# Designs tried in a protein design run: designed miniproteins, single chains, continued (3). Part 95

Each design is a single chain, and the fold is of that chain. pLDDT is the mean over its residues in the fold that is shown.

## One batch from the design tools (miniprotein)

Design m11304
Fold by ESMFold2-Fast:
Structure m11304 (fold): chain A 100 residues (1-100)
Amino acid sequence: MPSLVEQVEELLERFRAGEISEEELLERFTELVKKASAEDLLEMARLLAREIRESTDSRLRLLALQMLGIVAEEIRRRFPELEPEIQELMAEVEAHLAAR
């Protein structure tokens, strides 16, 4: 089976292709997040931060920001020791968005 991060990349690609709705993407993504290890959650957060920085689609950027929020909440709930790493990553994303 593909990794959880590869499954998230596939979901984002399917959304870009118009194959799935925003609601379906968020629902399926939330299921993947619930199954994810600490390492998987950090890797998902980094993937989403990259999408926010590099995407030319404002809708996809906003959706990726929402998905990053879901990952951050799951980390705070299950792996509170990793909260500093998530706060740093989110601050980097906010700084990037403010510079636009």
Scores: mean pLDDT 83

Design m11305
Fold by ESMFold2-Fast:
Structure m11305 (fold): chain A 88 residues (1-88)
Amino acid sequence: AETLRKALEETVERMEKLVEQAIKNGDKETLKRIGEASLNLAEIALKLGDYETAIRFAEIALRAFKASGDKEGVERPEKLLEEARQKK
């Protein structure tokens, strides 16, 4: 349990750094891929009942899609954030 939680937190930190670098570089293609990957991880965490981790990944996905200009991609992590916060 503790080992898994630490691995998830380390993954969140790595994804946050990756999104910041992609924003700085103006790499919209990489931002869209980060958004999709983070959203998938958020959905997995939500299904596992790990609402805190789901929220963190969804926030990364939201930031990535907003920075890429993907208006459609933004809707998915916003809905997940609302669901995860309500169930927490």
Scores: mean pLDDT 82

Design m11306
Fold by ESMFold2-Fast:
Structure m11306 (fold): chain A 71 residues (1-71)
Amino acid sequence: MLSEEEFREKLKKEAREIVAQAEADPSLTPEQKRAIRAMADGVIWAVDEGAPLELVKRLFEETKRLAEEAL
């Protein structure tokens, strides 16, 4: 099992990777890219501020959902 800190850093890294993939996708609208980036920024903020893990997970799942819906 990952420690809580390792898991938080993993979600932060994966959120950044989702943004990078969205920014590189020419089929996404600027609005879709903005929404994905804003949600991912929320994940990064929550990790950096030491927010409850459940909040970090919720923001990450929303980031992932927005990216998947943009397919």
Scores: mean pLDDT 80

Design m11307
Fold by ESMFold2-Fast:
Structure m11307 (fold): chain A 81 residues (1-81)
Amino acid sequence: MIEELLKKSEELSKKGKELGSEYVKKAKEYADKGDKEKMHRYIGEALRIIGEYDGKALLLERKARELLEKEEEERRRRLEE
């Protein structure tokens, strides 16, 4: 389960970067066209989606760390019994 959480966290980080890159490319296209309003909108969407996926990835990483610490404490207790 810990490995699944870490893998999912990594996948979410990659997904956020990929989606963010696509929005940045669109923002550049609108900048080249002189459409500053759409450029700013796409930059905002890129930042929002990257932040959202990074936030989800961090939550999964924290959960994995909590479970790992709990598992290590359980191992120490069982070794003493």
Scores: mean pLDDT 80

Design m11308
Fold by ESMFold2-Fast:
Structure m11308 (fold): chain A 73 residues (1-73)
Amino acid sequence: MEEVKELLKEAIEAIKAKDVEKANEIAKKLLSLGYTELALTVGIAGYLAENKEKLPEQYEEYLKLLEEALEKL
């Protein structure tokens, strides 16, 4: 669980920085660890960060989902 928590922290930081490549790398690692839903959420949030100007509400919602997931770990 420690590895997943650290990966999720890194993913949130990457998403806030619009580092989509980093977010996608973390999503792939989460997927390889069996955290499919979390990996998909990270991937979508990364896409939304890059498209924040067009989809700001969706970006905020997905970022909140990741922050809530981190609190539950």
Scores: mean pLDDT 83

Design m11309
Fold by ESMFold2-Fast:
Structure m11309 (fold): chain A 99 residues (1-99)
Amino acid sequence: MLEELRRKIEEKIAKAAEYAELVREGDLSAVEKRNEYLAEALELLAEMLRLLGAPEEVVELIRRLAEAYRAGASAEELAELYTELRKALGEPSEISLPA
């Protein structure tokens, strides 16, 4: 199960990256496909993390991010959700002193 989910996530991310490149080159028609593949990857990632016993907050943030991509949320909204997710994963810009 986990290996299958990982493979599907990687495939969706690779497709999203391909469409993101097209968007960067000015092909705005690729935005919907980029967002669709990112949303699918995030939904699969949330499922995988839930199975691995990840904190509910992390799983819910990833689901919110997937929903935002499907809804065509603004770059600002997406950046805010990514910032919240990074904080929840313990990857803040602040470095805590070693205990």
Scores: mean pLDDT 76

Design m11310
Fold by ESMFold2-Fast:
Structure m11310 (fold): chain A 85 residues (1-85)
Amino acid sequence: SSMAARTAEIEDRLAQAIQDRDEEGILKILREIAENYEKASVREFRAAVGAARALGAPQELIDRLREAVEKNDKEEFRKLVEEIL
């Protein structure tokens, strides 16, 4: 499906940006997930948690992001990602 293809592309781009230590690339991916949060898959939200960790976000913020993903609270997730951006 087009959604599965988008998720895979985001995961591949994130893995490459982390490997390249490309902070701007990681931030761009986070912005894309946040802008499309209502349609984002659980895998895209998990990718965003990984991106936040790679950017050195505090553990408390990572834990709050994980809780928002587990509760399927997309609005809270968007707000927390905006705090990182």
Scores: mean pLDDT 80

Design m11311
Fold by ESMFold2-Fast:
Structure m11311 (fold): chain A 69 residues (1-69)
Amino acid sequence: SSQVQQLQQMIQANQQDREVLQQQIQELEQKYKESNGDPQIQTKKDFLQLVYGSTQTMIEILQQRIASL
């Protein structure tokens, strides 16, 4: 159905966002080590980790919605 297709596209978009966020988190982890523990870098990393977690929650909600159709 068109609804299933839309939900699958949203899942794909969130999966792509997760890949980008994972790369950004890894880069910030490296910068954190190079900066000898800069709190500003830690704050940015923590924020991106929260965003990363929210994308997983969204994927799970979308998957449950497809399963309920």
Scores: mean pLDDT 89

Design m11312
Fold by ESMFold2-Fast:
Structure m11312 (fold): chain A 63 residues (1-63)
Amino acid sequence: NAMAASRIIAVAQNLVDKGRLTPEEAERVRKLAREGKFDEAIALLESKVDFVDPEGFRAAVTA
């Protein structure tokens, strides 16, 4: 789903802008999202960032 990929990529870019994710880590997330590996992309983001509501984040991003 192109929408899920776009949302994941947008989150990764926002985290780079905030200094919470490196450009290299964001590129790995973008590659996984473009390949349709949304669960892996989200898991990578969660491993690097402490989310207040991980379940809500997953639901919002994957739709």
Scores: mean pLDDT 73

Design m11313
Fold by ESMFold2-Fast:
Structure m11313 (fold): chain A 68 residues (1-68)
Amino acid sequence: PPSPAERTRAGEEERRRVVVESARRELSPEQAKRVEELVDRLVEATVAGAPPEEQDRILAELQRVMEE
């Protein structure tokens, strides 16, 4: 059975896939690329158990890109 970290990674990777696919459909190629990079960073931070402050920083950057 997968470890808690593996389950977290799998769930975050699935969320990443949905978000990236949506961004590619709705945003410019440049915005979609930046969203993909930020979501990748968020997934890695979450799996690594980074503090909520670090995760919130990545989310804030993601929202900023979406607002452009």
Scores: mean pLDDT 75

Design m11314
Fold by ESMFold2-Fast:
Structure m11314 (fold): chain A 66 residues (1-66)
Amino acid sequence: MRGVRAVGASGAVGLGLEDGTVELTLPDGTVRRSQMSDAEGAYTAALAGARLASGEPAVEVEEVEL
């Protein structure tokens, strides 16, 4: 399954998958999961979540295969 992983400077990690699954791991170890209607929504949510949790605009993004 294809997806994207976005990592913020604070250690927040956003994972978005092609089935619409979103998982946001906060720097304190808290995991939040949600479901988007499509892959693009999941990728966007993962990136936005990582940015918001990090308090900065820049995140490292990579494609993942699960």
Scores: mean pLDDT 77

Design m11315
Fold by ESMFold2-Fast:
Structure m11315 (fold): chain A 93 residues (1-93)
Amino acid sequence: VKEAEEKLKEELIKKLEEELEELKKKGANPDLIEQVELTLKLLKEDYSALEELAKIIVSKYPEADFEEVLKKLEELYEELKKKIEEEAKKLVE
């Protein structure tokens, strides 16, 4: 189970790294590039990327509560992690 989860993470990281390089080559919107880079950090279990995403959201929507946005992002990340674990279990069974 753990090996299948790690493999799915590695495949997702590789795909996002390839997409990030393509976005940079095409001169895509810097905000989009930053969001993809932060998503890669989250997949590598760098939780500081959640705080950076929350700061970006609050900068665009100044009426938003930073702590509430951060909590919602943490919940979404945990849900994504659970979905990856569930798919990995299906591959082992």
Scores: mean pLDDT 68

Design m11316
Fold by ESMFold2-Fast:
Structure m11316 (fold): chain A 77 residues (1-77)
Amino acid sequence: GTVSQEELDREVAEALLLILYALAKKDGSLTPEQVAEIDRLIDEGKYEEAAKKLAEAARQNGDTGLSRAAEQVREML
């Protein structure tokens, strides 16, 4: 096979994180400082840390649904 199941699961988790983050930015659920920090982590390839920061930011902003979704994606990374 060209990709292992473990690598595929990781790539799916990374894609899900990017989708959740794009939706959060579109909905204005994040502060400019939170966006800058998450962008930096993604640019550095630190997807697990980015997912954790997205979950923390969502929780701080009262978005419990986004926080839970980001935590679930983090567990997949």
Scores: mean pLDDT 82

Design m11317
Fold by ESMFold2-Fast:
Structure m11317 (fold): chain A 106 residues (1-106)
Amino acid sequence: SLEKLREELIEKMIKLLEESAPDNEKLQKGLEYLRKGDVEKAKEILKGELNKLLEFLIKLKTNEISKEDLIEIAEDLGLDVEKIKKLPLEEQIKYLIELILEGIKN
């Protein structure tokens, strides 16, 4: 369940970034390598393009993402995270991923 949600979030974020700059060949190529799981090659290509959202996507792809990272991106997307503070710890990560997924869809 959580693994499938993480994979869905990764795919949605890649699509969001692809749509944000379709004519940016460097970004498009870096995202292609990231999708394939070649994170080292993606980082090298994206070195001059790195922003908060790309760094977050790399952390998701390498399974290095923290709860604090998820809260930060949700807040940056204008999403309300107040409810998470009332949830059990195990449910907080799942809730944040679902919240970010819904934010990206809209």
Scores: mean pLDDT 78

Design m11318
Fold by ESMFold2-Fast:
Structure m11318 (fold): chain A 91 residues (1-91)
Amino acid sequence: MTLADATAYLRSLSEAERERIRREWEELVKKANYDPTLREYRERMLEALLAGDVAAALRTLIEGILYRQQSAEARARAEEELARLDAEEAA
């Protein structure tokens, strides 16, 4: 599945499905009040998902993983995925 295919799929979601995503992520944002950085990543994820911007959603997810995962291996894999997304967006 290409980034464009995933974006088209996300944009094809019904208003009811988008409202469900909004409610679920708003609840996750509230649960992150103890960590302003985690809350910011969750807010950015909700915005990207509702906009149907899969690239922005994936970047936010990877950045959130980098913030939460301190292992060198997990960090390196996430950085490789970000570089791959940059290449796909430039194509």
Scores: mean pLDDT 72

Design m11319
Fold by ESMFold2-Fast:
Structure m11319 (fold): chain A 90 residues (1-90)
Amino acid sequence: MAVGTVRARLPRAPSGDEVLKILRAVRRAVEGVPGVLDVSVTVRTDANGVTLLVVEITAESREAAERAVRAAADALRKMGLEVVSQEVRE
């Protein structure tokens, strides 16, 4: 089992509707990746007002997590978001 993480910078704090649209886009993107077990999306704002969207993907294998991370990152970029990091851990 592996966990993939994608972090994207948001230009401002997103509305609930915007978060839902992002979640749906990410879920659709990773739906085609075999071995994906779970997808979560969290919004974090730091003390300097920088807002990050954090996508965490749980997968059966490192290979599945790596494929899912790429699919999620591509979906976020297609939505006009700046992807700042991608990582996979077992």
Scores: mean pLDDT 82

Design m11320
Fold by ESMFold2-Fast:
Structure m11320 (fold): chain A 80 residues (1-80)
Amino acid sequence: AEEKIREIAEKMKETAKKYSNEEGAKKMEEAIDRLVEALLAGDAEAAADAGGELRETAYKYSNEEGIKELEKLGVEMGMA
């Protein structure tokens, strides 16, 4: 599961860079890194907090296509 979670995280970071400005991409990458750490630790509360931060940041800095792709990748991450 760890390898798949990290692979999805890299795709999320690429999506953030493609559909956002530099500031937004950096903030999303930080939230993605926290999400990965929480999921690997089995910390559901921290994972929910990081996922919420990622979603809020994507809604602020990304376009509709980027938000849709990040939501899809987030579902895949939660199923990993």
Scores: mean pLDDT 82

Design m11321
Fold by ESMFold2-Fast:
Structure m11321 (fold): chain A 83 residues (1-83)
Amino acid sequence: SLLDQLLQQSQDLLNQSLELARNGGDLARAQQLFQQGVALLQQAMQLLSTYTPPPPQSVVDALQAWLARRRAEFERILAERAA
């Protein structure tokens, strides 16, 4: 489904961005990939909001928590590389 494609592509881009940042790669490229991954996840969440019946709040909360954890990890890597 479109939802599955958006979620998979978002996960792949976010994972690629974190791997690139962790391995001392191009930080500007890592940030670009992270932003693209976030945009696709936001598109997936927007699509979910159009579902009838709506998904359980626990599903939405899990996606938001997952993104928050990836963002925190990315910010941690950026801080470590700035030191």
Scores: mean pLDDT 86

Design m11322
Fold by ESMFold2-Fast:
Structure m11322 (fold): chain A 84 residues (1-84)
Amino acid sequence: SGDELKQRILDRVRSLSPEQQQQLFADLFSVGADRLTPSSSRGALGVLRDRGLISDEEYEELMKWSDDEQRELVEDILRILGEK
């Protein structure tokens, strides 16, 4: 299900080293992920794919999600990366 995919991605983000988390955070901000627009949220998902955090197949599944579901995933990722 979509919820299972979301949890797998969030768990992978939490499993990154502090250095990898900081680099991911910087890359996400470089594509304007903090703006949480449809285009910036898609850009953020592209960053996850390019970094190998998600597969091409997972990326294609995420592209079928609603704009709100994509935004929520990106927001949850930014929360993990920005919190102590």
Scores: mean pLDDT 85

Design m11323
Fold by ESMFold2-Fast:
Structure m11323 (fold): chain A 60 residues (1-60)
Amino acid sequence: VESLKVKALFLEAVAKASETMAEIIERRGGPQSVIDESREGARLSAEQAKELKEKAKELE
């Protein structure tokens, strides 16, 4: 159960970092493709974190 919570926290951190990176690139006028890829990666990481949290909750 604890390992799932730790993995969820890690994925949430990755999602946050990817979203922050996309915002920085967008603000600096960087390539839209890189912004889109970073946001997609953030979304996938956030979704995986949510699934791990749900599994951890079901084990309680």
Scores: mean pLDDT 79

Design m11324
Fold by ESMFold2-Fast:
Structure m11324 (fold): chain A 72 residues (1-72)
Amino acid sequence: MKEEKPPASWSPEERSRWLGRQIVEDFLFNYAGLSEEEIEAWKALPEEERDRRLVELGDQFAADIVASLKAS
C-alpha cells in the first residue's frame, strides 16, 4: 500500500487531522472499490476538491445503506 506521511513542519493537531483523513479515505476507497490509479489521482487533487469528493463519496455510501435497508 502507498503510505503518505505528514511533513515534519506540521503541528500535532495537523498530524492528527491528517491521520483521521487517511482512515476515512481508506475506508471509503475500499467501499467504492477505487483502483490504485484512481486513488493516486484523488490524492493529487487540491485539498478543497479532495474534501468535496470525500463528502460526495460519503453521501453515496449513506444512500447505499438506506437503499439496502429498503430492498430487503
Scores: mean pLDDT 70

Design m11325
Fold by ESMFold2-Fast:
Structure m11325 (fold): chain A 93 residues (1-93)
Amino acid sequence: SRFEEMVRILMETGRLSREVAEALARAATEPVSIEELMALVEALLAEGRYGLAFVVASELLERHPDDARVRALTQRAADAFVAAMAAERAAAA
């Protein structure tokens, strides 16, 4: 899957903590709880991996569209990703 491919690339680059990389690999290959996936999004945001945090949060939102916690977390991940992209554009100018 696309998610498994992204997890593999991030593990290969060595730019994630081992714990986050292992949690991502588990989420891609086995059924995990909503709480574990939410914790994973929080960990990705804390590590500055905003694009991947948004991807994981979007997958959660697709599976649980009516969960207010998931909607709030997805919005927070989206806002962080947009802010990070804006900062990159400003630095490049």
Scores: mean pLDDT 72

Design m11326
Fold by ESMFold2-Fast:
Structure m11326 (fold): chain A 61 residues (1-61)
Amino acid sequence: SMEEVLKRYRELLERVVADPSQRLAADQEFADLLNTLSDEERMAVVEEYGRWARELAARRA
């Protein structure tokens, strides 16, 4: 489901933030995830990234 996709994507983002050494492995998992997504799911992931990036910027302010 889209909810599961967005949850998985957010988990990958937070994992990299917590441990930057996992970036390469997370990038590979993310690429695999993207290849399984529909166009609608890809658009949802782009919107989620924008939301997450704004939240991260706010946490640093």
Scores: mean pLDDT 76

Design m11327
Fold by ESMFold2-Fast:
Formats: C-alpha cells, structure tokens, sequence
Structure m11327 (fold): chain A 90 residues (1-90)
C-alpha cells in the first residue's frame, strides 16, 4: 500500500538524516518546550540508533511513563513496537 511505502521511506530518510537535519529537529523540539534533559536524551538515542528510533523511543517513554528506563531498553521497545506495527500494516 502507498501508506506503508511512504512510512518506510520516511523511516529511511529520518535514520539517514544529516547532522544539520538532526540539529534542526532538536531546535524545533526546544521551541516546542522540550527540556534540556529530554533534548540531551534525544541526542544520545539518535547517536545510538538514528533519529527515527530515537523519536519513537522518546514518544514511548513520554506516553507510557518510561522516562526512567535505560536508553537501551527504550530503543529495544521502540524497535519491537515498530516491527509489530509494520507487520499489522502489511
């Protein structure tokens, strides 16, 4: 489906984001009121797995109250959630 194709393309684009594009995302997050501590975490997660998985992990942490979970656990949960959602969409 076109929606799945567009989603996968966006995922690839975000994971292949340049340093300039990543910094722009961080500037926008700061403008939206994200704290310095959360911005630092988003940066660490981006360095480990790329921007898309970092964004998913942060969204999951905020939505489900998992901000105290280790970075590795949040990234693993984000990958599991993404895989499940892709399988359901295919």
Amino acid sequence: SSRVEEFLKQMEELNNASEEEIEEVFREAEKLGMSPELLERLRRLTEERGLFYAALAMTLALREGLLEAPDEELLERAEERLKENIEKAL
Scores: mean pLDDT 73

Design m11328
Fold by ESMFold2-Fast:
Structure m11328 (fold): chain A 69 residues (1-69)
Amino acid sequence: ARARALALQYVRATFDPAFAERFEAEVARGASLAEAARIAAQSLGYDEETVERIVEAVERILAIAEEMV
């Protein structure tokens, strides 16, 4: 719970605002962080390689947040 909140705040602060807005909306609907990141990136028209890199970045952010709390 706390690690997820930190990851969400980091994405809001550092990623493109349009991505962050869609990502947060998907998480609020019950999606995992990885699932929300994939949906948000795909909705913005990013290519498959970029989508995978974004998902990996979000998963790494969550892992780091879990070590900090």
Scores: mean pLDDT 81

Design m11329
Fold by ESMFold2-Fast:
Structure m11329 (fold): chain A 62 residues (1-62)
Amino acid sequence: DAKQAALEFAVKNLKDFLIELTGDPNVTVEVTEEGDLATITATAGDLTVTHTVDLTGAAANL
């Protein structure tokens, strides 16, 4: 699924960003989906980042 691939890509990019920023490889990710929108919350230690992605738009750019 293109939407699933887009979500996995977004999660990977956010995890890699947090690992590089914090040096902590233990990143916890929580995903909340509402229709075509996914809210990704990633936590590395005491740092939490939230990113919302339009899965339809993201999939169209794959």
Scores: mean pLDDT 76

Design m11330
Fold by ESMFold2-Fast:
Structure m11330 (fold): chain A 84 residues (1-84)
Amino acid sequence: GTKETGLKVIEWLEEKGKELKHEKLVELAKRARELIENNIGEGEVEKLEKEAEELYKNDERAKEAFELVEEKLREEREKRAAER
């Protein structure tokens, strides 16, 4: 489901943030996880999405982490399609 996919993506993002020693990205991933786990309202999710977009645009290390997570998500989708 969407929640399970979201949590997996956030887990990968937190791991990549730790590997790159990017504290803001790790904090963002932890906040995103808490919002999903606690079903917190749309306003906090929208604020977090804007913070993530700003990091993607303005921080090269954060952009690298996002791109690596997107690549992992693509590889997982391709692997699941190939196993059918």
Scores: mean pLDDT 74

Design m11331
Fold by ESMFold2-Fast:
Structure m11331 (fold): chain A 97 residues (1-97)
Amino acid sequence: SLIEKLKKKLEEVVKLLEEGKIDKAVELLNEIIDTFFAEMPEEIKDYYLNSLRENPEKAFKILADLLYHMADILAEKKGEDDPLVITLREIAKKIEE
């Protein structure tokens, strides 16, 4: 499943952030965005990836904010009830907790 692949990759990003491996987490997150969200504006992607590098102490909040933003962009295109939109928001909420 596309959603299950995305979940596993995002779980790896979270683990890398927990281990303080910020550069590796950012690299993997960039690959995830390019693979699953190719239509995401580069300016938005760069903003979040740079924010993670500059503010590692806020990494989980920044990642959650990114996932909410990705969900909002996707919802405009596919609707609020799209399974991927719902999944991104659920993952973001879990990361904030």
Scores: mean pLDDT 86

Design m11332
Fold by ESMFold2-Fast:
Structure m11332 (fold): chain A 77 residues (1-77)
Amino acid sequence: SAQRQALLQELQDILAELRALKATVPPELVPFVDKAIATVEEFLANADQMSLFELEIALGVARLQLAVVRLVTRLLA
């Protein structure tokens, strides 16, 4: 479905943004960013088993992970 593909693309975009952030953060923050990356990678790995509703929840969690990483890196950089 178009909706499913859009949700998967947004998850992939968030993963790309987290990976880009990892390249720019101080070494001490890398484990924190890696935890966020691992969370999004786990959602993508299990996406085939997820309903649209579960993918929407996963996207919400991924967006929160990205927002928290951005906040922490801004405050600690």
Scores: mean pLDDT 88

Design m11333
Fold by ESMFold2-Fast:
Structure m11333 (fold): chain A 69 residues (1-69)
Amino acid sequence: SSSIRQIDRMVDDYQRRYGLPPDVVQDLRDISIRYMRDNGMDPDTAVGVAVHQLRIQGRIPQITFSPWP
């Protein structure tokens, strides 16, 4: 579906930006799809919630400012 395709594009973008390992990429995709299907979230919201969950778990980097510009 177009919604799954949107999730896949966003997951690919996160993988490229953060160099996510394959297990984290798979979990991000699976969690996002579950939020969309089971909780009725749109793809953007589902991916955002899944990323937030994985950041809290330390599996995706938080946005941090380098002290060395």
Scores: mean pLDDT 81

Design m11334
Fold by ESMFold2-Fast:
Parts: C-alpha cells; sequence; structure tokens
Structure m11334 (fold): chain A 74 residues (1-74)
C-alpha cells in the first residue's frame, strides 16, 4: 500500500540520518523484495548510502535511476 511504502521510506530515511547506512540498504532491499518501488528521494538516499560504504558503482547506478525517475540530488 502507499501507506506501507511511506512507512518503510520513513524508516529508511531515519536510518540514513542516523548514519546507519547498512540498515537503510536493508530496508531498500526489503522494499524491492516486496515489489514496492522506491521513490526518487529514496533512490537518492540509497545511492548516498552506497557511496558512504565505498560502493561507488552501486552508488552511481542508483543515482542515475533516481535522476531518470525525476528526483533531484539529495
Amino acid sequence: SEQEKARLETVLSLAYVAGDYETALEIAEEMKERGIELSPLALSLVANAYDKLGQREKAEEYRKLAEEKGGKPV
């Protein structure tokens, strides 16, 4: 549901702000496994989380995906 998506993206954002990048990526993976599409903002946060963890190629992949879906860089 849209409410479930909003809840999961809120948890992802809170994990990211707390510096818990691994948890943010776990939430993103759960959303993907449940067939819930990440918003452009959530995709940008995932890209930044990968970048913080040194996963440059994954960070670039998700950054491009966020841009394609109309998100501004976060």
Scores: mean pLDDT 84

Design m11335
Fold by ESMFold2-Fast:
Structure m11335 (fold): chain A 76 residues (1-76)
Amino acid sequence: ERPVTGAELGYAIGLAIDYLREAEKNGLSEEEVIDRVAEELQKRFGLSPEQARELATLALGFAKGILEWEEEVAKA
């Protein structure tokens, strides 16, 4: 197992944002978003299933924060 790079985290956050926006329209669960992001990270970067899932979970947290911040700024 190797350390995750900032570029891999950035890509994962972008994927999580895209899937969260799709989830809003199609009723996907957070678990389904994590699964989809983890699958893409495994295919793109050769991460282990465990490492990909950990990164996907972290990326989902960041994506939620970004989307919440966008909504908050829109209210100001």
Scores: mean pLDDT 79

Design m11336
Fold by ESMFold2-Fast:
Structure m11336 (fold): chain A 58 residues (1-58)
Amino acid sequence: MLAEKIRDDAIRVEHLIDPRSLYAAVVGTIKEHAPDVSVSLSKGPDDLYPSNLSISKK
């Protein structure tokens, strides 16, 4: 199915992208469109790879 192919391709691209830059872009976009939203990152054992992204409205 087309959606499945797009998902797999996106995962492969993410493997080659610096995850810190990806998360920074996501957080920036959220704050730009919803400045009243609280965003936090839960870090795993490696600070380079946040284990969870939490978003909550104020």
Scores: mean pLDDT 56

Design m11337
Fold by ESMFold2-Fast:
Structure m11337 (fold): chain A 98 residues (1-98)
Amino acid sequence: GREELERLERAAERVIELTDDEGLKSLARRTVELARRVLEGGGDHPGAVNGLRGAAESLERAAEAIEKYGSKSPLAVAHLVGAALQVIGAEVDAGVLS
């Protein structure tokens, strides 16, 4: 729960630092906000932990894609959207979204 959130926050901060695209920065910040809600609602639930871990991995891949291909890389966008969807799945699994 907490460890996965801290990993996710670090990955999102790296995306924000690497990109000049305000849309990507906004999506990364929103993903962090949703992840914090998951932790508050049921952060020790196995589905929530797995979703937050997957989201952290997707944000790490987004950062790598920005470094390699630039801020508007389709791969960076795909990984960042994937991270947001994994956090939404974690909210459902944690019972935060009914």
Scores: mean pLDDT 80

Design m11338
Fold by ESMFold2-Fast:
Structure m11338 (fold): chain A 81 residues (1-81)
Amino acid sequence: MYPVLSPEELRELRARSSPREQMELAIEVLVAQLAQQGVPQERIDALRARLLEALAAAKSVEEFEREAKGLYMEHLAELDA
């Protein structure tokens, strides 16, 4: 599994990446965090699908990040319930 990137590494990669690559990286980071927490692959795949839908609908990186955080937190709430 991919290690979770540090905030500094993520920031450097963003500075060198296109906006689309930045969004795709954000999805991978969120998926990797869930995998590290022991979430089953089926749930990770479901969240990734929702994140890709949010990416397709987003007008900006900021809008996508806000929506992605909402989806991630919703998924965590379901796991804790």
Scores: mean pLDDT 70

Design m11339
Fold by ESMFold2-Fast:
Structure m11339 (fold): chain A 55 residues (1-55)
Amino acid sequence: MEIAVIDPSKFKTKEEKEEFLAEVQRIARDVAAGKITREQGAKRVNELQEKLDKK
């Protein structure tokens, strides 16, 4: 099972990283299972990243 690379240094707390990672893993599973496309998964991850960066 492979997931997208993330940059752990950008997270200030373990909770933020855990939430982000859990969502990314869920998206990666959906992509791997063929439920969504890789492009759709990338967009969802990008949206999560945007939310964190806007904090």
Scores: mean pLDDT 69

